# Designed miniproteins, single chains, continued (4): the designs that were tried, part 104

Each design is a single chain, and the fold is of that chain. pLDDT is the mean over its residues in the fold that is shown.

## One batch from the design tools (miniprotein)

Design m15608
Fold by ESMFold2-Fast:
Structure m15608 (fold): chain A 101 residues (1-101)
Amino acid sequence: MGREAAERARRAAEESGNPTGELGARSAALGAEDAWRAGGEHPMAEEGAEEAGRGAEAGAETSRRHKDDGVGQSGGGVSGLSGAASGGLGARRAGGVAPSG
């Protein structure tokens, strides 16, 4: 699940076409990838990755809507950034439990 979420977030970042939305989606993709890498099968890492993927998709959708309407706002970036925060938090929690080395 985390790997799929990371791929979806990455694709959303590339498809956003809006600099702010792309930045948010890309951050979410990194968060999802970090969550997957830190925990692999860990439930918190998986949930974080799924949240990040969901945020990236929402961000990309908002960016596309703003692009069509000609409205230049950071809505897409905000949604993606929220997803990135969830992903990063999940990764941090999973990694914090893992032993050093």
Scores: mean pLDDT 58

Design m15609
Fold by ESMFold2-Fast:
Structure m15609 (fold): chain A 71 residues (1-71)
Amino acid sequence: DEVARVEAQLAAAEADREASIKRLEDFYKTVLGLPEEKAREYAETIVDTALALQRIGLEVERWIAERKAAE
């Protein structure tokens, strides 16, 4: 089931959101020398954008499944 697979991947990514943001923030601060505020903003933007794209993918898979079920 493609929908169940995408749901599981999204759930895992959402569960790791704060950890991913913190790791990316630390990377931006340590490697790129960004101020804490900017490092946090960039980390949140990247992680939240990735999650939003995954949610769109899930909605597309749900739409396909609904169309197949209706036929």
Scores: mean pLDDT 82

Design m15610
Fold by ESMFold2-Fast:
Structure m15610 (fold): chain A 91 residues (1-91)
Amino acid sequence: SPSLEEFREALETTDNEGARLLARAHLLRGDPSAANKQELADILRQIAKRLQELLDSQEAEEENKKKAQEFIKQLEEEAKRAEAEAKKLEA
C-alpha cells in the first residue's frame, strides 16, 4: 500500500517536475526573504496538487489514502503560512 514515502518515490520516479518541485521546496525552506516565502508557498501548492493527482490514480487502502490526504493538507497549511510570512515581511 502506498505510504507517504512511497508517494514521494512515485512522484520522483514518474514525474520529473514533481521531483524538481520537491527539491526546490527543500532549498527555499529556511530562507527569510518575502520573495522566497511566496515562491515556497506556490511550490508547496503545486506539490499538493501533484500528490492529490497521484493519490487519485493509485489503488491504495483507505487508511493510507487518509494519511496521504492529511499530508496534502499539511502542505497546503505550510503554503498558507509561508504566504502569510511573505506578506508580513513586505509590510
Scores: mean pLDDT 73

Design m15611
Fold by ESMFold2-Fast:
Structure m15611 (fold): chain A 96 residues (1-96)
Amino acid sequence: GQQYFNQRDYVGYAQSYRQLGQQGNYQDLFNSGVGYILSGDYDQAIDLFQQLSQSNNPNYQYAAYNYLSFSYEKQGNLDQSRYYRRLSDLYGQQSP
């Protein structure tokens, strides 16, 4: 039910976690990026998830690649969307 929340609720959520994430807390940076996606602010989401994709934490890299793929798709950049989806598949799926 994303329809239950309006866009302004997600902007407030994203702004609150952005400040915490800028202190090097990857979980808060992740939460901020998700908030921007839910608000439709794909430019802000892309910037934050690009930062997470450079983390040394595989779980945050995997999540970042998924959300980068989604955000680029929403912007119509299908080449970048497919690129990050491949990176997500490499981290989230053991390909035998």
Scores: mean pLDDT 74

Design m15612
Fold by ESMFold2-Fast:
Structure m15612 (fold): chain A 71 residues (1-71)
Amino acid sequence: MMSEEQRQQERKSVEEFIKKARELLKEDLSLQQRVSRVVALSLIKIGAQFSESLTEEQEKEIDEVIEELKK
């Protein structure tokens, strides 16, 4: 169980990562770039779920970005 402050910091880090990933979706990404981002997002989701810092909304948002990257 994490402290509230640590949980808030982790949520902010996840939020920034999602924001950057969404900005990159506006660019024409190579297959390698898409695969790399899918792996990174999947690992972040797993880690954040394990620490219980990830909200249901953020989890769905990560899943949506992964689906967009897969085509």
Scores: mean pLDDT 71

Design m15613
Fold by ESMFold2-Fast:
Structure m15613 (fold): chain A 100 residues (1-100)
Amino acid sequence: STAKEKELQEKYAELAKKLTEKMKANPDDIEVQAEVVAELTIALIKMKAEYEGEKLSEKEILEKALEKLKEALEKAKSISERDKEILEKAIKLIEEKLAK
């Protein structure tokens, strides 16, 4: 429904704002940039699952987030070396969460 879409979009926007502020406060910290990318991707998967009414486990959410970041890296034909490093580190952070 349109109302459910708006609620989901507002929840994601608030979280994205908080994470973007953390990213802007640490522009040269690649580790912080990677953490923000990982957290935003996980949040996006959670929001999509909530919208679709899917009850995903934490492991399933992390696996879907990992797939999304790997696809982004593969499709990025003109990515900077810095952005590539950020994506690779974000992938590693999610892999480490899955290994727990």
Scores: mean pLDDT 82

Design m15614
Fold by ESMFold2-Fast:
Structure m15614 (fold): chain A 99 residues (1-99)
Amino acid sequence: AEEEARRNAEGGEESGRRAGEARTAEEASGGALGAVGGAIGASLAGRRGGDLEVGREALRRTAEGARRGAEEAVTEDGRRSAEAAAEAARKGAEDPEAA
């Protein structure tokens, strides 16, 4: 569903940004996990509605949020976690039809 995909994309983007604002590796990791969760949710919502384009766009937004979080991360662990989340979302956006 389009609404669900957009909501998940917004959640993922916000979580990615929070990873950058985190002062500890644990807080940054939480933001990165939120971004990955948002990407998965967006992908599933897009597939469920048959709207692969909606899911793909939601994943791209989530990847952008996670990348910004990685750039702002104050710890090495936080940066790596956010980068991993961004890469996962980017791959999902490139191949949303893959299982």
Scores: mean pLDDT 61

Design m15615
Fold by ESMFold2-Fast:
Structure m15615 (fold): chain A 98 residues (1-98)
Amino acid sequence: GELEELLERAERLLEEARRAFKEGDLEKAMDLVSEALRLAIRALLLDPRDERARALLEEAIRQLEEIRKASTDPELKLRIEVEIGLGLIGLAVAELAA
């Protein structure tokens, strides 16, 4: 179903993001995590109680924090902060809907 497809795609994107991060491609890592974060939020909108979707969203936020700490680029850091904020809003909305 749609939920399972969103979860599987988010997991693959987070794995690709970890590889990009290890290769030093912080912008690619951020873009991949941001896509995974949006898929995890969409999954939570379909089922606010889905543990796997919540775990993926929390992992996306964790990976964004790591990319932010590794970056020296102020523009990239600002973009990452916005994405972390979106993720935290997604978690809060899911908690209220559950």
Scores: mean pLDDT 90

Design m15616
Fold by ESMFold2-Fast:
Structure m15616 (fold): chain A 57 residues (1-57)
Amino acid sequence: VKELDVDDYVDALVRAFDGLMGSNKNPSDAQLRDLVRLSGVPEEDHDAVLARLKERL
């Protein structure tokens, strides 16, 4: 998909996070927010992606 949806970003971030953090499932809010920002998610979607990411983890 050339234009990613919120769910596409969440799926990609879950995969990236699992690779980066291993078995640690208790990341800080700041760590998750930084991951969302660095992944190029649009600013207005940051909170939606962050909330969905927390639900998946």
Scores: mean pLDDT 69

Design m15617
Fold by ESMFold2-Fast:
Structure m15617 (fold): chain A 74 residues (1-74)
Amino acid sequence: MEELRKAILEGDVEAAAKIAEKITKETSKVPEYTMEATRAGVELVRKLVEGDVEGALEALERLEEVKRKAEEAL
């Protein structure tokens, strides 16, 4: 998560997209959270492409929450 936050703050869309995809794939191993994790990851990248760093950070927080719930479910 720290690496993804840095990529967002630096405006590195390519790095952020790659890291978000990895986190989404790991979270999606728990089927109940697959759609929620995917939506958060997609929203994060979309906001970054739009130049909305604040919106990307909000999507990151959602992705972190979904990942935490998925890890607790395992």
Scores: mean pLDDT 79

Design m15618
Fold by ESMFold2-Fast:
Structure m15618 (fold): chain A 92 residues (1-92)
Amino acid sequence: HMEELKKKIAELVRQALEEAERAYDEFKGESPTLAATRAAQVVSRLLRKAAEEAPEFGDEIREWRRRVALAMSADYEKGLELLREFYEKVEK
C-alpha cells in the first residue's frame, strides 16, 4: 500500500541523510571533494535500494537519486538540500 511504501522510502531517505552527513564529516578534513564523493556514493546506494523496495515509486526515486547524487558530487550543501526536499515530499 502507498502509505506503507512511503514509510519504507522515508526510512531509507532518512538513513541516506544520516549516512551522507556522517561520511562527509569523516572525510571533509582530508578533502571536501572526497567527502562529497563519499556522501554521494552513500546516497546513490540507499536510494537505489529504495527504488528496488518500492517499485511503484521507482521512476520518481530514480529521478531524485540522479539529481541528488549529481548535485552532491558538485556541491555537497546543494545535494544535501535536495535530499532533505525529497525527504519532506515522501513524508508528505
Scores: mean pLDDT 86

Design m15619
Fold by ESMFold2-Fast:
Structure m15619 (fold): chain A 70 residues (1-70)
Amino acid sequence: MKLTEEQKKEIIEGIEKLPLDEETKKKIVDAVLNSETSEELENKLVELYLQGLDPELANKIGKIVRKAIS
């Protein structure tokens, strides 16, 4: 499914509210901005999760994305 600019904005606003370090926030924001589809974004986020992102934060990010694309 194609990501709209409005959906990308909603995801970024949600991510900015999470207790993430600036480098991790930048990586997630870059993934959102450089993804054309929800599937591409999910693949990029899974790579970040596997690189050692806290599972609780990964779960919160997933909920933010799901809410925005619903």
Scores: mean pLDDT 79

Design m15620
Fold by ESMFold2-Fast:
Structure m15620 (fold): chain A 72 residues (1-72)
Amino acid sequence: MEAREEAERLFAEGRALAEEAQRSLEALRRVLGLAVRMAELLAEAFEAEGRPDLAALARRLAEEGRALLEAL
């Protein structure tokens, strides 16, 4: 076994793991973005139905989702 070949293999493994982590973060950002949009739409729908309690809950979920997106 040649030390340089082993080092190159370890670098390739590290890069693959970093790419997987980046894909996971990108997927999380997309899911949170969709969740925020859905929560905003649900707030409008609940308000239109005369359900202010549920509209308030949906707005809070949208606010929390936006805060998480800003933290990522």
Scores: mean pLDDT 81

Design m15621
Fold by ESMFold2-Fast:
Order: C-alpha cells, then structure tokens, then sequence
Structure m15621 (fold): chain A 84 residues (1-84)
C-alpha cells in the first residue's frame, strides 16, 4: 500500500506539472509580445522537465512521452520567439 501510494503521489505530481506546462505553453503561443512569450515558454520548459523526472520515478512511460512532447513544443516556441 505505501509503495503504491508513493507511485500514485509521484504520478499525480507529474500530471500536475504537465498540466501547468501545457497552460504555460498555451499562454506563450497566444501572446504577441516577444519578451512575455519567452518568459512563458521558459516556464513551460521548466515545468515539463519536472514532469519528465516525476514520471521517470513513477515508471509511467506514457507520462514521460507526453511531457517530452510538451517540452519539445515549448523549446520550439522559445527558439522561434528568440529569432524574432
């Protein structure tokens, strides 16, 4: 039970980190101001990296893949914003 609870807690934390990263990514994609977009994309990168680590600890391969996709999109958005 305790080991199951620990894995569940890590999964929940990872899911919350990804949800936060997705919201931050969405804000960054919708803003027109370059400096603000950079801030939100960087926040999304940080949150997605936390999500990847938490899902690695819980052993959730699907969670890792989802977090990696968010991380990729956030990095691409940041690179595009920096090129403006």
Amino acid sequence: HMEEQKKANLFTAGALAIAGAEVQLDIGEKLKDVEERIKWYQAAIDAAEVGIELFKQSGDENGIKRAEEVLKRAREGLEKALAE
Scores: mean pLDDT 83

Design m15622
Fold by ESMFold2-Fast:
Structure m15622 (fold): chain A 98 residues (1-98)
Amino acid sequence: MDKDIQNRANTIVIAQDIADNGMSDAQVDALLDKYGMPPRDRAIVRDIRRRRMSVDQIAQVFSRTYNIGTGTARIMLTAGTRQQIIDMLKQEAIRKQK
């Protein structure tokens, strides 16, 4: 669980950088390599970049992929440090645990 949360947080941080800084494909690939991202998360990040997704569209992708609220995903994308994103993902995982 914790490693999955770390990978999710890294994916969201890269998506923040794409949304905020208008990154090139090469810059995105460099971050994916830096964080050692698995193929699934690499595909998500590349799709975000390729489709020029807005913050709202990215929030919908993460809401569906991680089963979190769209509002929570927007907060992660617009205001979150990596640690805050981890904390929010942990809270969502606990809240959804049956």
Scores: mean pLDDT 77

Design m15623
Fold by ESMFold2-Fast:
Structure m15623 (fold): chain A 131 residues (1-131)
Amino acid sequence: TIDKILELLSKLPKDVAIEVAKKAIEHMKKIGELVKETLRKNTEEAVEELEKEAQKLIDDFRDYLKSLGVPQDVIDELVNLIEEQEEHILRLVRLAVESKDPQEKDNLELKALMAVQYAINAFEQVLAKIE
C-alpha cells in the first residue's frame, strides 16, 4: 500500500528516500519487461527463467539499499512488500502460461500486466509525495 511505503521511507533522509523510490520504480519496470517477454515466449522454461531473474533483481535491490545506508529493518519490510506483489504477479504469469483456454489466458495476462503497472504507479505516487 502507498501509505505503508510512505511510512517506511519517512524513516530515511529525504535524499535517500527519493533514491530508494526511484530504484523501486526501475526494479518494477524491469520486472514488467521480463513478464512481457515470458508471456510472449509462453513456455514453462520462460516462467522458471523469470522467477530466477526476479530473485536476482531483488538481491540487487537489497544490495543497493545497503549501499545507501538504509537500516536492515526498513530493507526487510520494503523488500517483503515488493516480494509479496511479485509473488502475485509470478502466480498470474504461471497460470496464464499453463492455461489452454484462450479467454482465460488473455484475462490472466491482462491481470499480470495490470499488477505490474499498479506497483509502478504506487512507487511513482510515493515519489511525487516525497519530492
Scores: mean pLDDT 90

Design m15624
Fold by ESMFold2-Fast:
Structure m15624 (fold): chain A 100 residues (1-100)
Amino acid sequence: GMEELEARRQAIVDALRALAAKSTDPEFQEALDKAIRYLETGELPESIEELEKMLEAVRKAIEFAEKNGDQAAVDALRQAERILEGMLESYKKELERKKK
């Protein structure tokens, strides 16, 4: 139901925030913050490059969670990866439609 979707979205956001707090890389933290903002608000990133950076940040986060043995974080981050991949493909198709 909608409550399950909301709980899953919150779990993804919580996992991303926890990972950002453990990171010492400012660029990685910025990319995670942008991904979190998108998941909470539905605000589109300004460019394909920003979306690709968010996806790279999430993938790096998955590697970090896997190394730490945090399967719950891996599962939540994999769901975030799928959402961002779907958005990137939709955004690319929209930009191509605007080119004559």
Scores: mean pLDDT 71

Design m15625
Fold by ESMFold2-Fast:
Structure m15625 (fold): chain A 61 residues (1-61)
Amino acid sequence: SVEDRLAALDAEIARHTAEINAIVQRSLAEGRPPTPEELARIKELNDRQVALQAERDALRA
C-alpha cells in the first residue's frame, strides 16, 4: 500500500538523519571537526536523503 511505502521511506530517512546527527555529535563532543571520511559519509547520506524525500513527496501528492 501507499501507507506501507511511506512508512518504509520515513524509516530510511529517519535512519539517515540519526546517522548524520551521530557523526556531528561525536565530533562536537570530542572538540574536533569531522574527519574527511565522516564528511564523505555525511555527503553520501545527504545525497540519498534528497532522493528519498523526493520519492516521499511524490507519494504524498
Scores: mean pLDDT 87

Design m15626
Fold by ESMFold2-Fast:
Structure m15626 (fold): chain A 95 residues (1-95)
Amino acid sequence: SPREEQEQRISELVVRYIDLQGYAQRVIGLGAEAKIPQEKIDEVRKILSEINKILRELLLADEDGQDITPLAEELEKKMEELEKKVKELLEEVKK
């Protein structure tokens, strides 16, 4: 059913974000140890904050019986941006 499909999509997005958040926090720690400029670390933290806001809005929309598709697409796009930024930060650490 559309409801079961939405519940599964939300569950998959939440699990993906938990894993990605954990990885991002670990790379942030490595960046701090490597003395990477704070501004670059704060860029990753900003995206994490934006994702947390979108996820909260998505969960509230789901509770209210609203279509979560636009927020889910925004969340997926922001998670892709986070993955790229975390990879860039990790490459900076490896130098």
Scores: mean pLDDT 88

Design m15627
Fold by ESMFold2-Fast:
Structure m15627 (fold): chain A 81 residues (1-81)
Amino acid sequence: MLREEMLEEARRTAERVAKEGGLDKEEVLEKLEKEIEELLEHGSLLEQEAALEVLRAMAEGVDDAAYRALLAELQARLEAA
């Protein structure tokens, strides 16, 4: 099921970001899960499939641009807090 795959890849991405960044794994995971739930509820199937591919690429380290975008977004949220 697409939701289960996205949540598994989000967990792997959160582990990578936590190891390389100064952010807590639980905080990164909660953010990714929230974005995934919103996408599953309001996004199209094409958007959901595209997000899964981006999550897989980030977890594998294949898409540096997606990884940097995620880090920048997380840093912006920390600065706003």
Scores: mean pLDDT 70

Design m15628
Fold by ESMFold2-Fast:
Structure m15628 (fold): chain A 61 residues (1-61)
Amino acid sequence: SDAEVTQTLQQASDLAQQGQYQKAVDLLRESAKKFEAQGDTESAKILETAAKFIEEVAKKK
């Protein structure tokens, strides 16, 4: 159960809905880096994928 991953994704989603795309991406990437450092590659990949998705959405509008 990755409650921390879910919480981080929710916070990033809230920031993106407020138009704070860069802050959302930064939050997700910092969290991904932390999980990678702990050896949690799966959680890191989920967070990095979410960050890339938000960047793509921001570029299109």
Scores: mean pLDDT 83

Design m15629
Fold by ESMFold2-Fast:
Structure m15629 (fold): chain A 96 residues (1-96)
Amino acid sequence: MEEKRKEYLQKLANLITAARLQVVAAETGLWLGEPPEVVRDAVRSAIETAEQARKLAKKAYEEGLIDEETYKNIMKEVDEILKRAEELLARADALA
């Protein structure tokens, strides 16, 4: 159980970091005047990665590998990423 917990936490950290970096890349692309299609693709990748983190966090919590506080903190981070991604999609669509 301890080793499996560490593997899940590392994978969750990697997914959250990847999603945050994808959002930053999309925001930078929008600021640099990249085509709206390119920005939308980057945002969709961020949403997909964040959704993977959400599913993995739920599974880890259901299996008793993370406590409720850790689960809530991860879900809050995922929600913040998804909100920012949605705002970027709306901005990209307004420029199209």
Scores: mean pLDDT 85

Design m15630
Fold by ESMFold2-Fast:
Structure m15630 (fold): chain A 74 residues (1-74)
Amino acid sequence: MPTKEEVLALLREARALVIEQIRASDLSEEEKQARIAQVERSTAALEAEIRAETDPRALAGMAAVLRAGIAELA
Protein backbone atom coordinates (compact mmCIF):
# COMPACT_ATOMS: atom_id res chain seq x y z
CA MET A 1 0.00 0.00 0.00
CA PRO A 2 1.39 3.44 -0.86
CA THR A 3 2.13 5.88 1.97
CA LYS A 4 0.81 9.46 1.96
CA GLU A 5 4.40 10.53 1.13
CA GLU A 6 4.41 8.27 -1.96
CA VAL A 7 1.01 9.58 -3.15
CA LEU A 8 2.16 13.19 -2.59
CA ALA A 9 5.35 12.46 -4.58
CA LEU A 10 3.23 11.08 -7.45
CA LEU A 11 1.01 14.18 -7.34
CA ARG A 12 4.09 16.45 -7.54
CA GLU A 13 5.45 14.40 -10.48
CA ALA A 14 2.09 14.64 -12.31
CA ARG A 15 1.96 18.41 -11.66
CA ALA A 16 5.49 18.89 -13.06
CA LEU A 17 4.60 16.94 -16.23
CA VAL A 18 1.35 18.89 -16.79
CA ILE A 19 3.15 22.23 -16.34
CA GLU A 20 5.91 21.11 -18.76
CA GLN A 21 3.23 20.15 -21.34
CA ILE A 22 1.60 23.59 -20.97
CA ARG A 23 4.99 25.34 -21.35
CA ALA A 24 5.76 23.28 -24.48
CA SER A 25 2.37 24.14 -26.07
CA ASP A 26 1.78 26.88 -28.67
CA LEU A 27 -0.62 28.77 -26.38
CA SER A 28 -0.07 32.49 -25.73
CA GLU A 29 2.11 33.44 -22.75
CA GLU A 30 -1.03 34.86 -21.03
CA GLU A 31 -2.93 31.56 -21.48
CA LYS A 32 0.08 29.52 -20.29
CA GLN A 33 0.35 31.62 -17.10
CA ALA A 34 -3.40 31.26 -16.42
CA ARG A 35 -3.36 27.47 -16.91
CA ILE A 36 -0.23 26.98 -14.79
CA ALA A 37 -1.82 29.07 -11.99
CA GLN A 38 -4.94 26.85 -12.16
CA VAL A 39 -2.78 23.67 -12.03
CA GLU A 40 -0.96 25.06 -8.95
CA ARG A 41 -4.28 25.78 -7.17
CA SER A 42 -5.75 22.36 -8.06
CA THR A 43 -2.56 20.60 -6.91
CA ALA A 44 -2.64 22.42 -3.54
CA ALA A 45 -6.27 21.31 -3.02
CA LEU A 46 -5.41 17.68 -3.91
CA GLU A 47 -2.38 17.74 -1.54
CA ALA A 48 -4.73 18.75 1.31
CA GLU A 49 -7.13 15.90 0.42
CA ILE A 50 -4.30 13.32 0.33
CA ARG A 51 -2.98 14.53 3.72
CA ALA A 52 -6.50 14.19 5.21
CA GLU A 53 -7.10 10.69 3.76
CA THR A 54 -6.98 7.83 6.29
CA ASP A 55 -8.23 4.90 4.13
CA PRO A 56 -5.26 2.90 2.69
CA ARG A 57 -7.51 1.65 -0.15
CA ALA A 58 -8.36 5.23 -1.14
CA LEU A 59 -4.63 6.13 -1.09
CA ALA A 60 -3.91 3.09 -3.31
CA GLY A 61 -6.64 4.22 -5.73
CA MET A 62 -5.22 7.77 -5.84
CA ALA A 63 -1.72 6.38 -6.49
CA ALA A 64 -3.00 4.19 -9.35
CA VAL A 65 -4.79 7.15 -11.02
CA LEU A 66 -1.71 9.39 -10.64
CA ARG A 67 0.62 6.68 -12.02
CA ALA A 68 -1.68 6.25 -15.05
CA GLY A 69 -1.68 10.02 -15.64
CA ILE A 70 2.13 10.20 -15.36
CA ALA A 71 2.49 7.34 -17.89
CA GLU A 72 0.13 9.13 -20.32
CA LEU A 73 2.08 12.43 -20.06
CA ALA A 74 5.60 10.97 -20.10
Scores: mean pLDDT 84

Design m15631
Fold by ESMFold2-Fast:
Structure m15631 (fold): chain A 83 residues (1-83)
Amino acid sequence: NARDEILRLVERAVRLIQKDVDPETAAKIESLADEAVRAIREGKYDEAVKKLREMLTLAEQAGASPEAVELLRRAIDLAEKMK
């Protein structure tokens, strides 16, 4: 169930980012989230971690909420354990 948990964390983080971050940056993060979700579903956790880390960097730079940042960090930690 770790895969389902990672997917839920990513979905929750993206929903918060869509509310609190500018639309241009939110769209970039959504694109990265789509790539991360595809990698997770394909079992490519190395690629997923890379995309999740890119999302985290953009979210932090854009001033995303601490809750969104924490959800992304939890998703990264779980995905790292799946490698």
Scores: mean pLDDT 88

Design m15632
Fold by ESMFold2-Fast:
Structure m15632 (fold): chain A 95 residues (1-95)
Amino acid sequence: SKEEEEKKREQKKVSYYTAFNLSEAGMDFMIAMGEKKPENMLTWADHAETSAKTARINAENYAKLDPKNRKEYLEKAKKLEEKAKKKVEEFKKKA
């Protein structure tokens, strides 16, 4: 049916966006941890938190289409968002 075909297309799209945003968040976090100046560490950690938040929202949308992968992507995104948030708070105290 058209409804089933549209659901499969949206599922593939959301899955791709979730994986992409998780990769972006991970890279931003690694850049933040590699920086030597607190101001630069804070900037990249803030970017990582934003990307991780976007990944979590996309993972929640993916769960509406494919519940099997919901737990894995949500946990990865939440963990990365929490780590980035803690680093932002730590770097603010040093800035």
Scores: mean pLDDT 71

Design m15633
Fold by ESMFold2-Fast:
Structure m15633 (fold): chain A 114 residues (1-114)
Amino acid sequence: SMLDQFTSSFQRFVDLGRRGGRQLPPDSRRRVDDLIQQMRTTSQNMVNAFRNQDAEALRTHLSLLQSSAAEIVRILREHGLDEVAQAIADEATRASSVAHMAITVIESEKKQKS
């Protein structure tokens, strides 16, 4: 299901962020941990938006997820962790693709009910 794809993608973000964070200095590690917590909240909001068929909320939360992922990627790259940074960037691209498919489904269902 799309919800399973969201859940799996968000778990991969968390796992990759934690793995990269362990290789960072304490201040950068704390920042990555904060961003991971923000992404967990945002992921729950995206699941709720999809369940509520709220395409606008889903777009808003996707933007916040992408912003958090981009900041993690920036921090990891500044510390030479290019491989884990690229893996997070790739997961952000996959999450965006799934979210846009979900938005399309929501908008298509609204047209059929109208």
Scores: mean pLDDT 83

Design m15634
Fold by ESMFold2-Fast:
Structure m15634 (fold): chain A 87 residues (1-87)
Amino acid sequence: SELKEKIDKLSKELKEAIEKNDLEKVRKLTRELEKVLNEALKQKDYESALHAYNALLENAGLAYEKSEELLEVMEEVQKESILEESK
């Protein structure tokens, strides 16, 4: 699936940004993964949605191990995504 390949690429880039403490890239890549998750859900592509969700959870765990600030950035983006989809 093209969506799964996109998720894998974004997840890898997010992991690298987390390891580099690049807050701006972590915010951007988390936002892009959240958009892919929401797109998959709208299309009822539950396999891609679960894949994106798993990628977000794994990277959140890595962020937490690296620093609380990185996890906070990811949590802020998730809250923003939820509010936009609730409109």
Scores: mean pLDDT 84

Design m15635
Fold by ESMFold2-Fast:
Parts: structure tokens; C-alpha cells; sequence
Structure m15635 (fold): chain A 95 residues (1-95)
């Protein structure tokens, strides 16, 4: 599902940019769009790999976008976002 992976990576990029711009509301909106897409393991893998492949500053912003999104989501949705954030951190720490 290349199209869904592209949509998810774009949403992550937009959420990350919103965090860097101090636009928390926009970051939350894009993180919530990610929730539905992250239910697909292949899409989640693409998002985690894309976030980990950024510069350290951008990766930190991407993780922050996922964590802020989780705080403003339902418990079930927040768990998916926190899992993705944890997977990004684990991949970076393995370097």
C-alpha cells in the first residue's frame, strides 16, 4: 500500500514541521490522521523508518509530534502514537 505509506509519511512530515513552527494545534491534527494509518504494520514501519532517517533535530521534533498527538487522543489512539514514537527512539538508539 505505497499510497497509504506516502500519505502517512507526509502527515508525519507536516506534524513535525508544525512542532518546529510552534503550531501545536496543527501538529495534533496531523498526528490524529496518522492513527488510522498506523494500524497497518507496513505503514507504521515506513513512518518509523522515515522519522529515524531525519536529522537528529527533526527526529526529536517528529517524536514530540507523536507524543503531543497521543496526549490529545483517546487512550487507544494514543497507544498507537506512543508505540510509533518508542519504535523511532529504539531505532535511533541502535545506531
Amino acid sequence: LEEKAYEAVKALRDATQAVLNGDEETAIEYAKKLVELLKDPHVRQAVVQAAAALSPEMTDAAVKALEIGAEHSTPEQGELLRQAAAEVRALVDAR
Scores: mean pLDDT 82

Design m15636
Fold by ESMFold2-Fast:
Structure m15636 (fold): chain A 101 residues (1-101)
Amino acid sequence: LAEELRQLLLERFRSAARRLIAEKDYEGLLELIRHFVRLALQLGFSPEEIRALVDELLAEVGDEAQRERLRAVAEEAIRRHTEEDAELDKKAEERRKKILE
């Protein structure tokens, strides 16, 4: 995947997230994090890279309960999308084995 698309996603995510944090729009930030995790995984970011980016932005959130809630949402989105990708990979591998047998 093109590095330019990864950089563009990071710039847009950081800009939007900081605006929402300043406005204390935690529901908007929650939806932004869900959308970012999905797109970042599609662009080849690792779960570890996504966690680091989310933690960087959550350090700017003064409300501890909101930080924990938003972190939990990011982890759920990472888990869900990585499980979906693993299932697709498994089905592709099963088809490949049937052709070779």
Scores: mean pLDDT 76

Design m15637
Fold by ESMFold2-Fast:
Structure m15637 (fold): chain A 91 residues (1-91)
Amino acid sequence: MEEEQRKLRRERVDANTRKAIEAIAKDPETVSELAQVYRDYKEGKDSLKGYGAAEDEDVRRALDIVLETAYLIKEKGLSVEEAYEEARKRL
């Protein structure tokens, strides 16, 4: 398989991730719930395994970006843009 095919898949996942974050950020309750899932995941409670993402690196990175962005918005008060850029840099 060509490396270009993997790159295109990652770019598509990234675009969908950003769209999801913009939709999620409009609902403060969803942001709070995802921030809690992020905390549970970082504490080793393996919450992301229940979402079927454990074995796919691109999907796991996309979910970690969504969860990290929600956490940064909720706990640090960052804007959607700032939180998304920060989360993306870490992954």
Scores: mean pLDDT 71

Design m15638
Fold by ESMFold2-Fast:
Structure m15638 (fold): chain A 65 residues (1-65)
Amino acid sequence: SLEEIARELAETLYEAVKDPSKREEARQKLVEAGLSEGEADSVIALAEKTRNLDAAYEAVRRALE
């Protein structure tokens, strides 16, 4: 489901927040899931700012709608 995809992407994002070396992998997965490059960058920036898995999930879910 869309919600399952958003959760998996949010978990990947949250791992990248904890480990910046994974940032580019997270970005690529977001784009592969259907986000534009700009949307992916915005979602990553929000996840880095909030440092919160639930915030990452909401951002990814809204971008995929």
Scores: mean pLDDT 84

Design m15639
Fold by ESMFold2-Fast:
Structure m15639 (fold): chain A 115 residues (1-115)
Amino acid sequence: AKLDEAEKAYKKAIELNPNFIKAHNELGKVYEKQGKLDLAEKAYKKALELAKQNNDLLGQLRSYYNLGVLYEKQGKLDLAEKAYKKAAELAKQAGNEDLANYFEKKANEIKEKLK
């Protein structure tokens, strides 16, 4: 019930503003909590596409982080590693070295699981 209400609310927000990056990321999180992982991936990828079009560095970082977490849940470890590496690069560009180090550590942890 609560997740279905959240899904409906974010879909309505996107209907009113299709370029609302945050709403696409939040809809992806709702889909992920519902176990609709393919829909979550599409929502996060749409948020990433829009963030790239708008040169929104923080929006891109957030979308790559969300994709990394989702890909780990799906066992898509190669894609998870790549997503965390992209998040680390963006955190470095934003001047946040602690956040960049966090994502680099996540990527390395995933890489070890591939061996």
Scores: mean pLDDT 88

Design m15640
Fold by ESMFold2-Fast:
Order: structure tokens, then C-alpha cells, then sequence
Structure m15640 (fold): chain A 98 residues (1-98)
């Protein structure tokens, strides 16, 4: 389905985001990567509920990164946020295809 293909593309984009974050040299660069990923995800997703869910999780990720004290802590926040976003999106797709 279209929703399943959109979910697969979002999963790919979130994995690419994590790899780019691991290579980032500053908090500012990490924030830029997250914002660019958010823009790309919004171009992929067609469903308003999926859009709202992802933007909510990415917004929380940005707030938590501002408070983080180390690169390791920032990576942990991003990995957790991406995992939670994907889990919520998978649930929405399953509900909509039922």
C-alpha cells in the first residue's frame, strides 16, 4: 500500500539521520540534520495523523537535545526518539489497513 511505502521511506530517512548525527561535529550540525530530516519526512508522508505524530516526536527530540550535555547523550535521545516515532507510525499504518 501507499502508507506502507511511506513508512518504509520514513524508516530509511530516520536511519540516515542517526548515521549523519553520529558524524556531526557540533550540536548545531545535529539540529540542522534533524530539521532537514523533518522536512524530507513531511514531503514523503500524505496522512495527517502520521505527519502530526512524526513532527511531535521530532519536536520532543529537539527539546531534549538542547538539554543534553554530551554527544553520547544527544545520540541516545535521537535513537530513542526515532524508535518511538517508528513504533507509533507502524501502529497507525496497521490500524488504517485493518
Amino acid sequence: SMLERELEEVERLLKEMIERIKKAKSKEEMIEVILETAKRINEVLSDPEMIAEVNGQLGLMLLEIEKAKSKEEMIAVIEKGAREALERLRRLVEEKLS
Scores: mean pLDDT 87

